# Designed miniproteins, single chains, continued (4), part 10

Each design is a single chain, and the fold is of that chain. pLDDT is the mean over its residues in the fold that is shown.

## One batch from the design tools (miniprotein)

Design m12338
Fold by ESMFold2-Fast:
Structure m12338 (fold): chain A 93 residues (1-93)
Amino acid sequence: MKSKEELLEELVELAEKALASEDSEEAEKLIEEGLKLAEELVDLELSEEERERLKEALRKLAKAALEKIKDVTKAIAYVLRTIGLIFELELKE
């Protein structure tokens, strides 16, 4: 299994690549991979710094979905998934 730091680093890289993508299909794949990693990370015990880093990556994934995904319904679905994960992190005090 990868460490929490390695998973967070991969998530940040996926979010940045999604934002930099010029292809909607490529962006969608990167966003989906990022969300799968984020869902795994949310279930782990995270420090305050790790939680803030995860929230920032989720915000970047939401921005990528809105800017890069041509299918509006899919874009909204990805944004809602990021919001749900951010809420779950906020509930873990």
Scores: mean pLDDT 83

Design m12339
Fold by ESMFold2-Fast:
Order: structure tokens, then sequence, then C-alpha cells
Structure m12339 (fold): chain A 97 residues (1-97)
């Protein structure tokens, strides 16, 4: 259920005090809904936190999978900044509802 996933993600974002809590919550949620590819992408993003270029590529994969699961269209050539802004816009809309 895309709507249930979106609301649960917005709640995790609102209630997370730091990046580690956010990522732990998103991994648990992805696994609970059977989205193992997203969970693995988030783990890879966390693992590469000290490798600048690889970490940015892992972030791009993580955000693309997240947005696709939320039913949002993503361009194949979308930049990390474009993906981050799309995620923020989506969760801002969810928080305002």
Amino acid sequence: DTQALARALARIMRNSRNADELLDGEIALAERFGHTELADAIREYRRLSRDGEAHLEAARRYYRLLLELLGLRVADDASLEDLQLTVLDRFQDEALR
C-alpha cells in the first residue's frame, strides 16, 4: 500500500532525531513492506559514508528507489540534488496534510 508506506515514512522522518534513527527506521519499514532492494540500498549508503563519490552514488540509488516506491516518476539522469528536493517536497506535502 503506497499510501500507508508514504505516511509511515513521513512519521519516521518527523520522529527521527538524527540520521542514524532515520536510516534504521527506513530500513525496518522497507523490510516490513517487502522492499528488500530499498533496504539493501540504504545499508549500502550507510556503509559508504566515508567514501565521498561512492557514497553519493549510493545516495542516488537509495533516493531513486524510495521515490519509485512512493509512486513518483524519476528521470534516469536525475541528479542527487533533484532527487533530494523531490523527497523533501513529497514529505513536506505529507506533513502539511
Scores: mean pLDDT 74

Design m12340
Fold by ESMFold2-Fast:
Structure m12340 (fold): chain A 74 residues (1-74)
Amino acid sequence: MIEEIAKRALEAERNGDEEEAEEVFREILREAGISEEEIEELKRAAERGERANLPQEKVDKLIALQKEVAEAAE
C-alpha cells in the first residue's frame, strides 16, 4: 500500500500531473484515518486562517505515514 502510494507520487511528479499528486495526497490522508468530513474541516479552517482540530492520534499517524511514503520512494 505505502509503496504503491509512493510510486504514484513519483510518477505524478515526473509527469507534472498535479491532479494525480492531489489524489495521492488525499490517499495519504485516508490512510492516516482522516475522514472526508475532517478534510473539509481542514479546508474551511485554512480558508479562514484558523487551525483545524484533529485528534492527536491522527496527526501522529499522518506524520508517520508521510515518513514511510518518503522512505519507500527511495
Scores: mean pLDDT 72

Design m12341
Fold by ESMFold2-Fast:
Structure m12341 (fold): chain A 55 residues (1-55)
Amino acid sequence: SPLDELRELLEKAKEAEAAGDLETARRYENQALGLFLEHQIPVEEAEAIVKEIEA
């Protein structure tokens, strides 16, 4: 689902950032933003996923 794909992209971005690969992290974040816009994911759902990953 688009929400599962969004979660996976954000998890990969976090993993890349933790590894010090900021360029790869930015690419995953941009892909996540593209998916968010393309599928018109509710902002509340996207924020919930971000909060869960950042915890």
Scores: mean pLDDT 83

Design m12342
Fold by ESMFold2-Fast:
Structure m12342 (fold): chain A 119 residues (1-119)
Amino acid sequence: TQAAIDAAIAEEVAAAGRDSPFVRFHALARFIANTKNKADLQAAASELAPVLRELAAQAREEGDDEAAETFELAAVLAEEAAKGNEEFIELLQRLARALVAGDREAVERLVREVRERLE
């Protein structure tokens, strides 16, 4: 539910002691990783997409074009998942789970898979 998404963001903001695009990204990734409900995942993905585009813009301003490209790619994945595309829903949830687990190798592999599917 939207209330559950809002609560997850509020909890992460409180834990971090600040509200930022990165904190919101982390909260939404954790929510997506743990949800069992397709509608809740789509709602969270819809909210995640603009956060990822903001992170991409920040990375580009800092001269990190590689990070910016990765966030832009993740935003497209989130936008497709929000539309109800089952393939991208599954891929987004797998990526979110890897991020929450701190599994860097799995994150790198899944980002590469996203690139291949969106090209």
Scores: mean pLDDT 84

Design m12344
Fold by ESMFold2-Fast:
Structure m12344 (fold): chain A 63 residues (1-63)
Amino acid sequence: LVEEAEKLVEEGKKAEEEGDYEKAIEYYSRAVQLYNEAGDTKSALEVFEKGAEVSKKLKEKKA
C-alpha cells in the first residue's frame, strides 16, 4: 500500500512537471486513498495538499 502510494505520488509529480494537472490530481487522489488505507494519515495529508495546489493551478490555466 505505502509503496504503491509512493509510486503514484512520483507519477503525479511527473505529470505536474509536464503540465498535465488533471492527470497529476488523479494520481495524487489515488495516493491519498492508499495512504489512508495504510493508516499513514500524515503522508495522506501531504499528498492531499499537493493535489489542492495542482487544482489551483488547473483553475488558473482555465481562466
Scores: mean pLDDT 78

Design m12345
Fold by ESMFold2-Fast:
Structure m12345 (fold): chain A 95 residues (1-95)
Amino acid sequence: EEEELRRRLEEEIRRAKEEGTVENLTLALAAELGIAMYEEGTEDEKIKEIEERLKKAFGDADKLLETLDWLIENEPESIKKIAQEYKEQLLKIKK
């Protein structure tokens, strides 16, 4: 069931956030954005663009911050809200 897959993804996202690393935060963000983009019916080309940016940001706090700011500026409200929440978490890690 789709609900079962979503529940498993949400649990993995929660665990990744608890680890508090840039790498785990990037993975959690990718999973949450994947769910949001699926729910919104986001175009394949946009999904690929976001995935490429996230891959480039993996293990790099500054690139992750740039990616989050780009999402906040260019994406719809649902994605913007996710990006804003992750930006706050990233800034706490960098502190």
Scores: mean pLDDT 76

Design m12346
Fold by ESMFold2-Fast:
Structure m12346 (fold): chain A 77 residues (1-77)
Amino acid sequence: SGLELLEKEVLERTEELAKKLKSEEKRKEIIEKTKKKIEEIKKEAKEKGWGPKEILEAYEELKKEVEKEVEKLVKEE
């Protein structure tokens, strides 16, 4: 389904970005944090009756947040 494809894309992109981190612990942390945010998006989509556009926009925003978080963590190394 389209929703599963979007979720997979976010996770794969997060795993690729996490490779920039030297710490295995920090890599696991960012991946688990992203998984939690995906579950929050799924919950809100169900509760608010979001359509495909709103879900896509939420996942695109999550991708931007993950990029910023990885950049901050890399800067701290």
Scores: mean pLDDT 83

Design m12347
Fold by ESMFold2-Fast:
Structure m12347 (fold): chain A 93 residues (1-93)
Amino acid sequence: TWSPEAREVRRQVRELAEEAARAGEKGDFEKALELAREAGRLARDAADAGRLTPLEANQIAAEAAVLVYRKLTEAGKPELGREAQEAIMEAAR
C-alpha cells in the first residue's frame, strides 16, 4: 500500500483530472487542457520533491489520464479525451 503522502498526491491529481473532465463536458476546451496539464505537473513536481517515487508518479498520472479519457469519451468528446490524456502524460514527464 502507498504512503500517506503518495495517497494525498494521488487524491489531488484525481481531483484536478475530475475538474478537467467536467470542464471538457461543458465544452470549455482551454480549461480542460489547462487542468489536465496541472494534474500531470502536480505528479511530476511531487516526484521532483521526493514525495513520490518516479514509478508512483507515473502510475498516478496514468490513472488520471485514463479517468479523463473515459469521462470525456462517455460525454461524446473522445478527441478532447485523447488530447487531455496526452496533456497529463506530457506534463508528468
Scores: mean pLDDT 86

Design m12348
Fold by ESMFold2-Fast:
Structure m12348 (fold): chain A 56 residues (1-56)
Amino acid sequence: SAAEQAVADAVRAALEAGGFDVAAVTATRLDETHYRVTVTLASGHRRTFVASRAKL
């Protein structure tokens, strides 16, 4: 969805600004404001966490 893509794009931008080389980011909606985010770095390292998105 557009909301999941926006969360994935925001996470990618934040990680790249922090100096990480990001291969892939996926975001899956858990509820209206919470998303499960999985990040795969170019090194092959993978992290999963929950991100909160403020309502507009």
Scores: mean pLDDT 80

Design m12349
Fold by ESMFold2-Fast:
Structure m12349 (fold): chain A 66 residues (1-66)
Amino acid sequence: DAQKLREEGERLIREGERLIAEGRELIRQGVESRDLQLLTRGIGVVIRGIGLVYQGELLIRKAEAL
């Protein structure tokens, strides 16, 4: 079902964008406080968010190909 794939893709993109925003804030805090552990955690959150956006985009492309 193309509609369900599109809706799932949009959901994953929104979740990924939220994680990217959260990770960017953690990175900013880590830089300001010179906290390498917080900086590394923020980077990990951004990477996870990018992965979700990528997965969501793949689902939308698959829906469009149907």
Scores: mean pLDDT 88

Design m12350
Fold by ESMFold2-Fast:
Structure m12350 (fold): chain A 58 residues (1-58)
Amino acid sequence: VSLDEKVKALKELYENGMSKEDVKKAVRRLKEEGLSDEEAEKLLRELGFSKEEIEETL
């Protein structure tokens, strides 16, 4: 499974009720798997996270 596929799956899970804390945990996991800080920041912005929440997560 590619990182791009995991990112798309995470967006769907969040839309279906995944908590912000679980999303942050999943994004940190994706960073361990090779997702860049820039890609992680973009993902969190697309999901509606604030700049402060993004900086706290990364």
Scores: mean pLDDT 81

Design m12351
Fold by ESMFold2-Fast:
Structure m12351 (fold): chain A 94 residues (1-94)
Amino acid sequence: MERELEELRERAVRLAEEAGRLAKEGDDALAAGDKEKAKELYEKAVELYREAARLFRRVAELLEELGGDPREVVVLYATAAILEAEAYFLEKLA
């Protein structure tokens, strides 16, 4: 279970980083006047941010069930909420 928890957390981090990279590429495309490319990149970033948020919530749930540090559980839930907010913002820009 500890190994699975760590692997889920690492996957969530990688998805959030990829989403951030795609969002930046979307910003660059929009600045260059390529609205269609920007939309496609933002839509992909939204998908990955939401998947990352889901995984961070799953990690928080598992850690809570295992009697882990309540402060770490709160940070994981807060991270998921921030990623959902980022997805919402990008969805409004697309």
Scores: mean pLDDT 88

Design m12352
Fold by ESMFold2-Fast:
Structure m12352 (fold): chain A 62 residues (1-62)
Amino acid sequence: MVGDLYEAIGDVPAINEETLSLKKGDRVEVLERLPGGFWRVRSLKTGEEGNVPGAGLRKIEA
């Protein structure tokens, strides 16, 4: 993994084609932190990339 690992602290619905749908406890690799509080991430479960609210994620300890 080259990015930071985070997990969803709650369910995140996909609101458009740029967003990822996540369930509570889904793990993601953070690829980029974008303006407006969204982060571009890759799902470790599906391999899909998209934007999620950074406030909905918690860092996994190293």
Scores: mean pLDDT 76

Design m12353
Fold by ESMFold2-Fast:
Structure m12353 (fold): chain A 57 residues (1-57)
Amino acid sequence: RRTRVAVHMSEADRERLTTEQSQRILELARRGDVEGALEIAREAGAELRFEEVEWPE
């Protein structure tokens, strides 16, 4: 099972996002484009947080 990094966003930051921006972030994250998702969040004034996950090794 591959678990690398989890992207987390606070409730306050989530409220800063429009529905369209939130959807785009999810789409980019699903494609594995984490950096693209971060860029959209920054454009909206929200900050994404990466949470360290235990590597399965």
Scores: mean pLDDT 65

Design m12354
Fold by ESMFold2-Fast:
Structure m12354 (fold): chain A 64 residues (1-64)
Amino acid sequence: SLEEELRYNHAALRAALEKEGRQAGVSPDEIAERLRARLLALSDRVQPINPEMAELLRKLAEEG
């Protein structure tokens, strides 16, 4: 499903950013918080155009 693909891709992106952040001295928790904030911002932006996608993005932000 689209939800499963988004979740899988988000996990892969998070892992890659955590690796880069570790080299730069940024914690995994900080990376996770920043990714969550960006997903929520995207959700708000797409809400008037595609509320279903906005809901999926919020759900992903809550899980990741």
Scores: mean pLDDT 78

Design m12355
Fold by ESMFold2-Fast:
Structure m12355 (fold): chain A 75 residues (1-75)
Amino acid sequence: AEELYAKGKEAFEKGDYEKAAELYEKALELDPLNAEAWKNLAEAYEKLGDYLKAVSYRMMAMAAEIEAENPELRF
């Protein structure tokens, strides 16, 4: 999971936003509580011009961050 996230960041830094999004999505399949990966996925979709997905993934980042900060909260 962390390795896929790191590769996604590398692709993002190189300007390969499609590859970055793909790698972030794979990282999130393994670790859906990685709020940083959700934020970076949202930013990758903003760079691709898909603002609706970007907004959706930013909301996922907030949800993951809340869950990670409050693990005792049951839902």
Scores: mean pLDDT 78

Design m12356
Fold by ESMFold2-Fast:
Structure m12356 (fold): chain A 74 residues (1-74)
Amino acid sequence: MKELDGDILLAFVEIVLGIGKAQATDPEVLAELERLADETIEKVKKYADEGDFEKAQELVRELIRRGGELLARS
């Protein structure tokens, strides 16, 4: 189940990034969103491997919040 939970969380990051890419018209906002997503993916993988799915899920929620703020400012 740990692998499946990690894969689900990573899928959510990819979905958020995909929506962001579709909505962002400013290249700088898009670049910041991509950087935020990449950082989140690395941390989610690390915490999922350690079995800390609660921290991994918090990182995805943080990405959604910060991504929304970036898109609102574009």
Scores: mean pLDDT 75

Design m12357
Fold by ESMFold2-Fast:
Structure m12357 (fold): chain A 111 residues (1-111)
Amino acid sequence: MEEIEKYEKEIAENPEDAKAWLNLGKVLEKEGKLEEAKEYYKKAIELDPEYPEAWLNLGIVLEKLGKLEEAHEAYNKAIELAIKLGDKETLKKALELSIRLGVEELKRAAS
């Protein structure tokens, strides 16, 4: 609640702050509000389309919602942008999650 109020205030003061939208999305995701978190990550991407962490977090929420094809697309975009921008932390996380999702899908197909 306190963290939500902080980021809502930041958005009210600067509605074009992509990072504030990303941070509010993270708080909502932690609370299990996955559809709301998804919309806030989309807002962050709308404001900054070259935001690897926003694409990564969108992929995570899409995977949790069972939207696996969209999650793959978001992870691929996060990987592409993380390489372009030299974001080694996001690149590592996006690769790990993309590989894990692909392996899980292959295991289901083999069963």
Scores: mean pLDDT 85

Design m12358
Fold by ESMFold2-Fast:
Structure m12358 (fold): chain A 90 residues (1-90)
Amino acid sequence: MKEEVEKLVKEALEAARPYAEKARAADEAGNEREALEYGIKHAKTLKEKLEEAKKKAEELGDEESAKKLEEAIKEAEEAIELLTKQLEEL
C-alpha cells in the first residue's frame, strides 16, 4: 500500500474508534438501542473515510489497495444494513 493511502486508512480507523468504544460501553450497560446506534455510526464513519482512501489509491494507480478498500467498504455497508435492521426490530 502506498504511504498516502496507508495514512488515510489509519485515519479512518482512528476516526471510527470512538464510536466502537461507545457501542461497547452501551452494550455493557444493557442499552441495546444505543449500542446499535453507535455501531451504525462506527460503520458509516469507517465507510466514508475508506471511500476517501480508495479514491486516493485509484489516483495513485494502487489497484491492489483500491480492490482491498472496495471489499472493506462493502463490509461496512453490509454492517450498516444489518445494524439498521436490528435497530428497526427493537
Scores: mean pLDDT 87

Design m12359
Fold by ESMFold2-Fast:
Structure m12359 (fold): chain A 90 residues (1-90)
Amino acid sequence: SAAEREEAIKLLEETIEKLKNAKTKEEALEIIKETAERLSKFEDPAVQALAAYLEAKYNEMKELSDEEARKLVEDIILSLEGFRRWLRAQ
């Protein structure tokens, strides 16, 4: 629904802001995990696929050094910005 997509967009905007302000790997992991869990409750298959993407990134980030995790956070932010733009265009 349009309302569900707007809610997903708002959650993505909040998540992007939180990730930009995360100072530690642990903070980034908590943000990603919480966002993935919240997105997994949406009925939209594209939003559920994004939840699965974030779960995979959470598992990847756990194995990384703090420096490597910081670089991965930047890549995740770019991916979320892209998905947010895609959702708005639908």
Scores: mean pLDDT 87

Design m12360
Fold by ESMFold2-Fast:
Structure m12360 (fold): chain A 70 residues (1-70)
Amino acid sequence: ALQAPSAEEAARRAAVTAALSALRKEAEKELGVSGPQFSENVTLYQLGKTESLTEKQLALAKRALAVVAA
């Protein structure tokens, strides 16, 4: 089984999850992008397939990846 995180790691994980949820809600409200579409846009950014993304979608995907990397 995966080892349970420390209290600090649990807090960090919760903060990352909250930040990603906020970015997802921002994408839904500002761009009309659904949650699954937001996840797809992040995946496209990670794969370098950004040709179909708008500047706003690209910026949100970059912010989501940066939050996960922190």
Scores: mean pLDDT 69

Design m12361
Fold by ESMFold2-Fast:
Structure m12361 (fold): chain A 70 residues (1-70)
Amino acid sequence: SVEEKIKELEERLKTNLARLDEQIASYRAQAAASTDPQERRRLEVFIEALEALKTILQYTYDKGIEKLKK
């Protein structure tokens, strides 16, 4: 059913976002522990990229779900 498909997409999005949040938390911890400004800057770039990826994934799934409802 359409409802079943939507539920599967919502569950998959939740799992993927949780995984990205785990990686972001790991990089934030590494940045906080680092005494090297260059390493902190590199980690900040990785965090920014992962945050952007979260936004793209959310948007893509939201659009996919919207199309299934129409």
Scores: mean pLDDT 88

Design m12362
Fold by ESMFold2-Fast:
Structure m12362 (fold): chain A 91 residues (1-91)
Amino acid sequence: SESQRAFEEARRLTEELKKKYPEVKDLVEAYGDALGTYLSHLVEAERALKEGNKELAEGHIKGAQDALDRYNKLKKQFEEEVKKIEEERKA
């Protein structure tokens, strides 16, 4: 499925980023986990909608929004930390 491919690609990218930036390994893992949670909620929301369970779908949509907010905050933090690491590597 497209969602399974997206999850596998996200996990692969997370492992590559952990190898490239071991100094922020835990941050990279949290960032990847937030993306995985977002994608998981989207899959479950689509399933709930197909089954006619609107209340369950709304719950998963809210969970996806919460995970996306966390993902965006962690992404910003990761980008700021990567900039510092890359500047230190140039020195």
Scores: mean pLDDT 83

Design m12363
Fold by ESMFold2-Fast:
Structure m12363 (fold): chain A 78 residues (1-78)
Amino acid sequence: MKEEAEKLIEEARKLMDQALEALRAGDADTAIALVQKAFDLLIEAVKLKEKDPEEKEKKIQELQREQQRAVEQIRAEA
């Protein structure tokens, strides 16, 4: 449902804000956990919103790659 997808995107934004606060506090482990949760919510939102199978697969793969890169970057900077 559209409302469910919008709620997931809103929660993902809140988790990203919390991840940035954790990074500023020097808590890389908490930041990584929050980033992973945020991307998981974005992937669920894509599954609910995208009806085209090819676009759904492409967007999920893009989000999974971005999640991995974000986690690796936090670990490298910690």
Scores: mean pLDDT 83

Design m12364
Fold by ESMFold2-Fast:
Structure m12364 (fold): chain A 62 residues (1-62)
Amino acid sequence: SAALELMRAAGPLARAWIEEQRARLGPETTAEARVLDDERVLLTVTGPAGREERVLTRAELA
């Protein structure tokens, strides 16, 4: 499916961004990835120090 293909393509950027946020917010963080549509994935990292969100678009993966 388009969503599954998007998630595979987004994997490297998603992992890099999540690790960056975890380094800032600390080890007690929860990371989530949610497909918003066939062009966008929402990444969220939440911890005691705060919450960060990023939308990855298919255009960033071209």
Scores: mean pLDDT 79

Design m12365
Fold by ESMFold2-Fast:
Structure m12365 (fold): chain A 104 residues (1-104)
Amino acid sequence: MSPLEKRTLELTEELLALAKADPSIPQGVVETVEEMLETLRELPNLSEREKRHALVLMGASAGMIRLHLVIQSRVDGETTATQQRLIDLANEIEALLEELLKEL
């Protein structure tokens, strides 16, 4: 596993742990992060084309998680510390996924 793959996995595991710990976080967000983790663990076994497809889809998923949390915060009129950390993690993961895609 490359240093970038390992870092992306570590941040995604942190994102999942925080999402599960906060009952205000929608189940759909938790499920999306679980699917991203499963995909990241399968990356070494994928072809180059399958890796590109997986990385692009995970990037879109990270973006959708961020948008969902931003919308929820605006509707509620408040951003919790957990929601802000989840947004920050989703942004970092999206950037790392773009770097992984460039290395293919």
Scores: mean pLDDT 84

Design m12366
Fold by ESMFold2-Fast:
Structure m12366 (fold): chain A 60 residues (1-60)
Amino acid sequence: SSEVEEMVEELKRHAESLDPEFAAKLTDEDLRELLKTTGYDLERAKAFLEREIQEHLAAR
């Protein structure tokens, strides 16, 4: 659906703003699975991405 596609694109932009290297490894399917896990709550999905990126950066 167009709404899910817009949410996926927003999550990609959000991830790129935090860590472009991490964002480059994310697929649209990864982001759709994240959205399903959060019940299509975009803000919750963003929060999970932020946590994952913080953990990735801390491991560098």
Scores: mean pLDDT 82

Design m12368
Fold by ESMFold2-Fast:
Structure m12368 (fold): chain A 70 residues (1-70)
Amino acid sequence: MSAIEYLDKAIEAVEKGDLEKAIQYLSQAIAASTNEKARELALKGAWAVSQGDLEKAKEYAEQAKKILEE
C-alpha cells in the first residue's frame, strides 16, 4: 500500500476510536514514505493518538496527505 492509503486507514481508525490501529497505520505510513515532512507529521499524529487527542491526530494525518498529494 502507498503512504497515502495508510494515512487514509489511520484517519478511519481515529474516527472509530481504534487507537491501536491508528498508531499501526501511522507507523506504516512513515515506513512507506520518503518525504521527511510527511513522516514528521505522521509521527506527530501518532503522538497525538497516544495523548488521546484524536482531533489533533486527524489534523496531522490530513496534513501529511496534503504534503504527499501533488
Scores: mean pLDDT 84

Design m12369
Fold by ESMFold2-Fast:
Structure m12369 (fold): chain A 61 residues (1-61)
Amino acid sequence: SMDEEIQRLEEEIAKLRREILKLQTEYENSTDPEKKEEIQKQIDEKVRRLSELLRRLRRLR
């Protein structure tokens, strides 16, 4: 159902937000510029995925 799809999207969005927050913390705690660059790339990839899911959720609600 649409409600089940919405719940699944909200759960995936919540998971991505937690993962982004964890990576941001790792970025702030890192002293290695190369590691920071790799972490930033991972954040950017997850932010792009989050934006896609938020657009889909907006279309359903």
Scores: mean pLDDT 87

Design m12370
Fold by ESMFold2-Fast:
Structure m12370 (fold): chain A 66 residues (1-66)
Amino acid sequence: MSDEELIAKLREATRAFEAGDVERAVELLREAARQAGLSEEQIEKVERLVREGNLDGAGALILSRR
């Protein structure tokens, strides 16, 4: 998956979350994490961050920008 595709999914997930569709936001970012090659434990952490409203943290974990 390209960084541009990931950024597009992050934007769509953010819009879904702001609209109150938390499950759609979780689905989009779990799929992005899986396509980025994250482990199951890391995908679970992404879901937790999204449910906590920390979409930036979820995105940073997927992008591995350190």
Scores: mean pLDDT 79

Design m12371
Fold by ESMFold2-Fast:
Structure m12371 (fold): chain A 60 residues (1-60)
Amino acid sequence: MVGLYEAVAIFPATSPDELTLLPGDVVEVLEELPDGLVKARNLATGETGLVPSSYLRPLP
């Protein structure tokens, strides 16, 4: 589901297509991908990229 999510762990980007996350970062999920990845924007940095959905928790 697209919407606002919170990062539950650090995710260091290892490729240019990935988004670095710090615990507690709020991200906007723009698109869900079939491989358990999401395209998201980090609201603190404005950066956009791919992250594993398992690193994100939906905000109520």
Scores: mean pLDDT 79

Design m12372
Fold by ESMFold2-Fast:
Structure m12372 (fold): chain A 87 residues (1-87)
Amino acid sequence: KKETLELLEKHKSELSEESIKLLEEMIEEGKLDLELLERTIKVLLSFKDEGEQLLAVGMLKKAPKEKRDEILELLEKKEFVEAMKLI
């Protein structure tokens, strides 16, 4: 938890406020370990649109734990429609 919150703090200026709130909620819920958070932040920083960042985080939050890695891979490829099918 400490390491995940510290990593998120380092990137607060690069992510939308809404995306940060959702990521904080996921960390508090135990849904996001350090490795998954690092990969998630990298994916979100590849989006230029704040709406796309928010959509991606929202999808990951709603996703079953066993599907999060697959959804994250699809989001890395900007395949939002395919990612939605896994939720």
Scores: mean pLDDT 79

Design m12373
Fold by ESMFold2-Fast:
Structure m12373 (fold): chain A 94 residues (1-94)
Amino acid sequence: MEAPDEPPPIATPATVAMLLNLGNYYLKKGDYENAIKWYKVAIAIDPNNARAWLNLGEAYYKLGKKDEAIKWYQKALDIDPNNERAKKLLEEIK
C-alpha cells in the first residue's frame, strides 16, 4: 500500500517549511525512515526546493545508503549550484 502520489492543490512556502521542520525533528530523533517520508512530501509539494533534496540525502546517508545520499545531494546541487552544504556533504562521503 502506497499513499497516492498526487501533488496538493495548494503549495505554500509555510507548508514546505513545516514539512521540512517535521522531517528534521525525526532526523534528530534518529528516525531516518520517517524523516525521509516527510522530506518526500515536501519535495512532492515543491520539487525545486534544494534544501528538501539535501535533507533527503542526509537521511539516506544516516541509514547507510551512501549511493542514494550522493544522488540526492547531486540533485540539490542541480537545483542550487551554490549550495556549499551540499558540496561539503559530497566531500564527506568520499
Scores: mean pLDDT 79

Design m12374
Fold by ESMFold2-Fast:
Structure m12374 (fold): chain A 55 residues (1-55)
Amino acid sequence: SPETQKKIKELSEQIKKKSDELESLVKNKAPQSQIQQVSDQILSLHDQRVDLEDS
């Protein structure tokens, strides 16, 4: 559906933004807890996108 495609696009954009944030955190030697938190958020967004693509 158009709504599903829009949601997938929004999730993909959020994943890209969070991936860029993760790269910046690693480059700047941020605390491991913060790196882990952002990594977990990216995994959650990937799971949500896969769920929508499989429906």
Scores: mean pLDDT 85

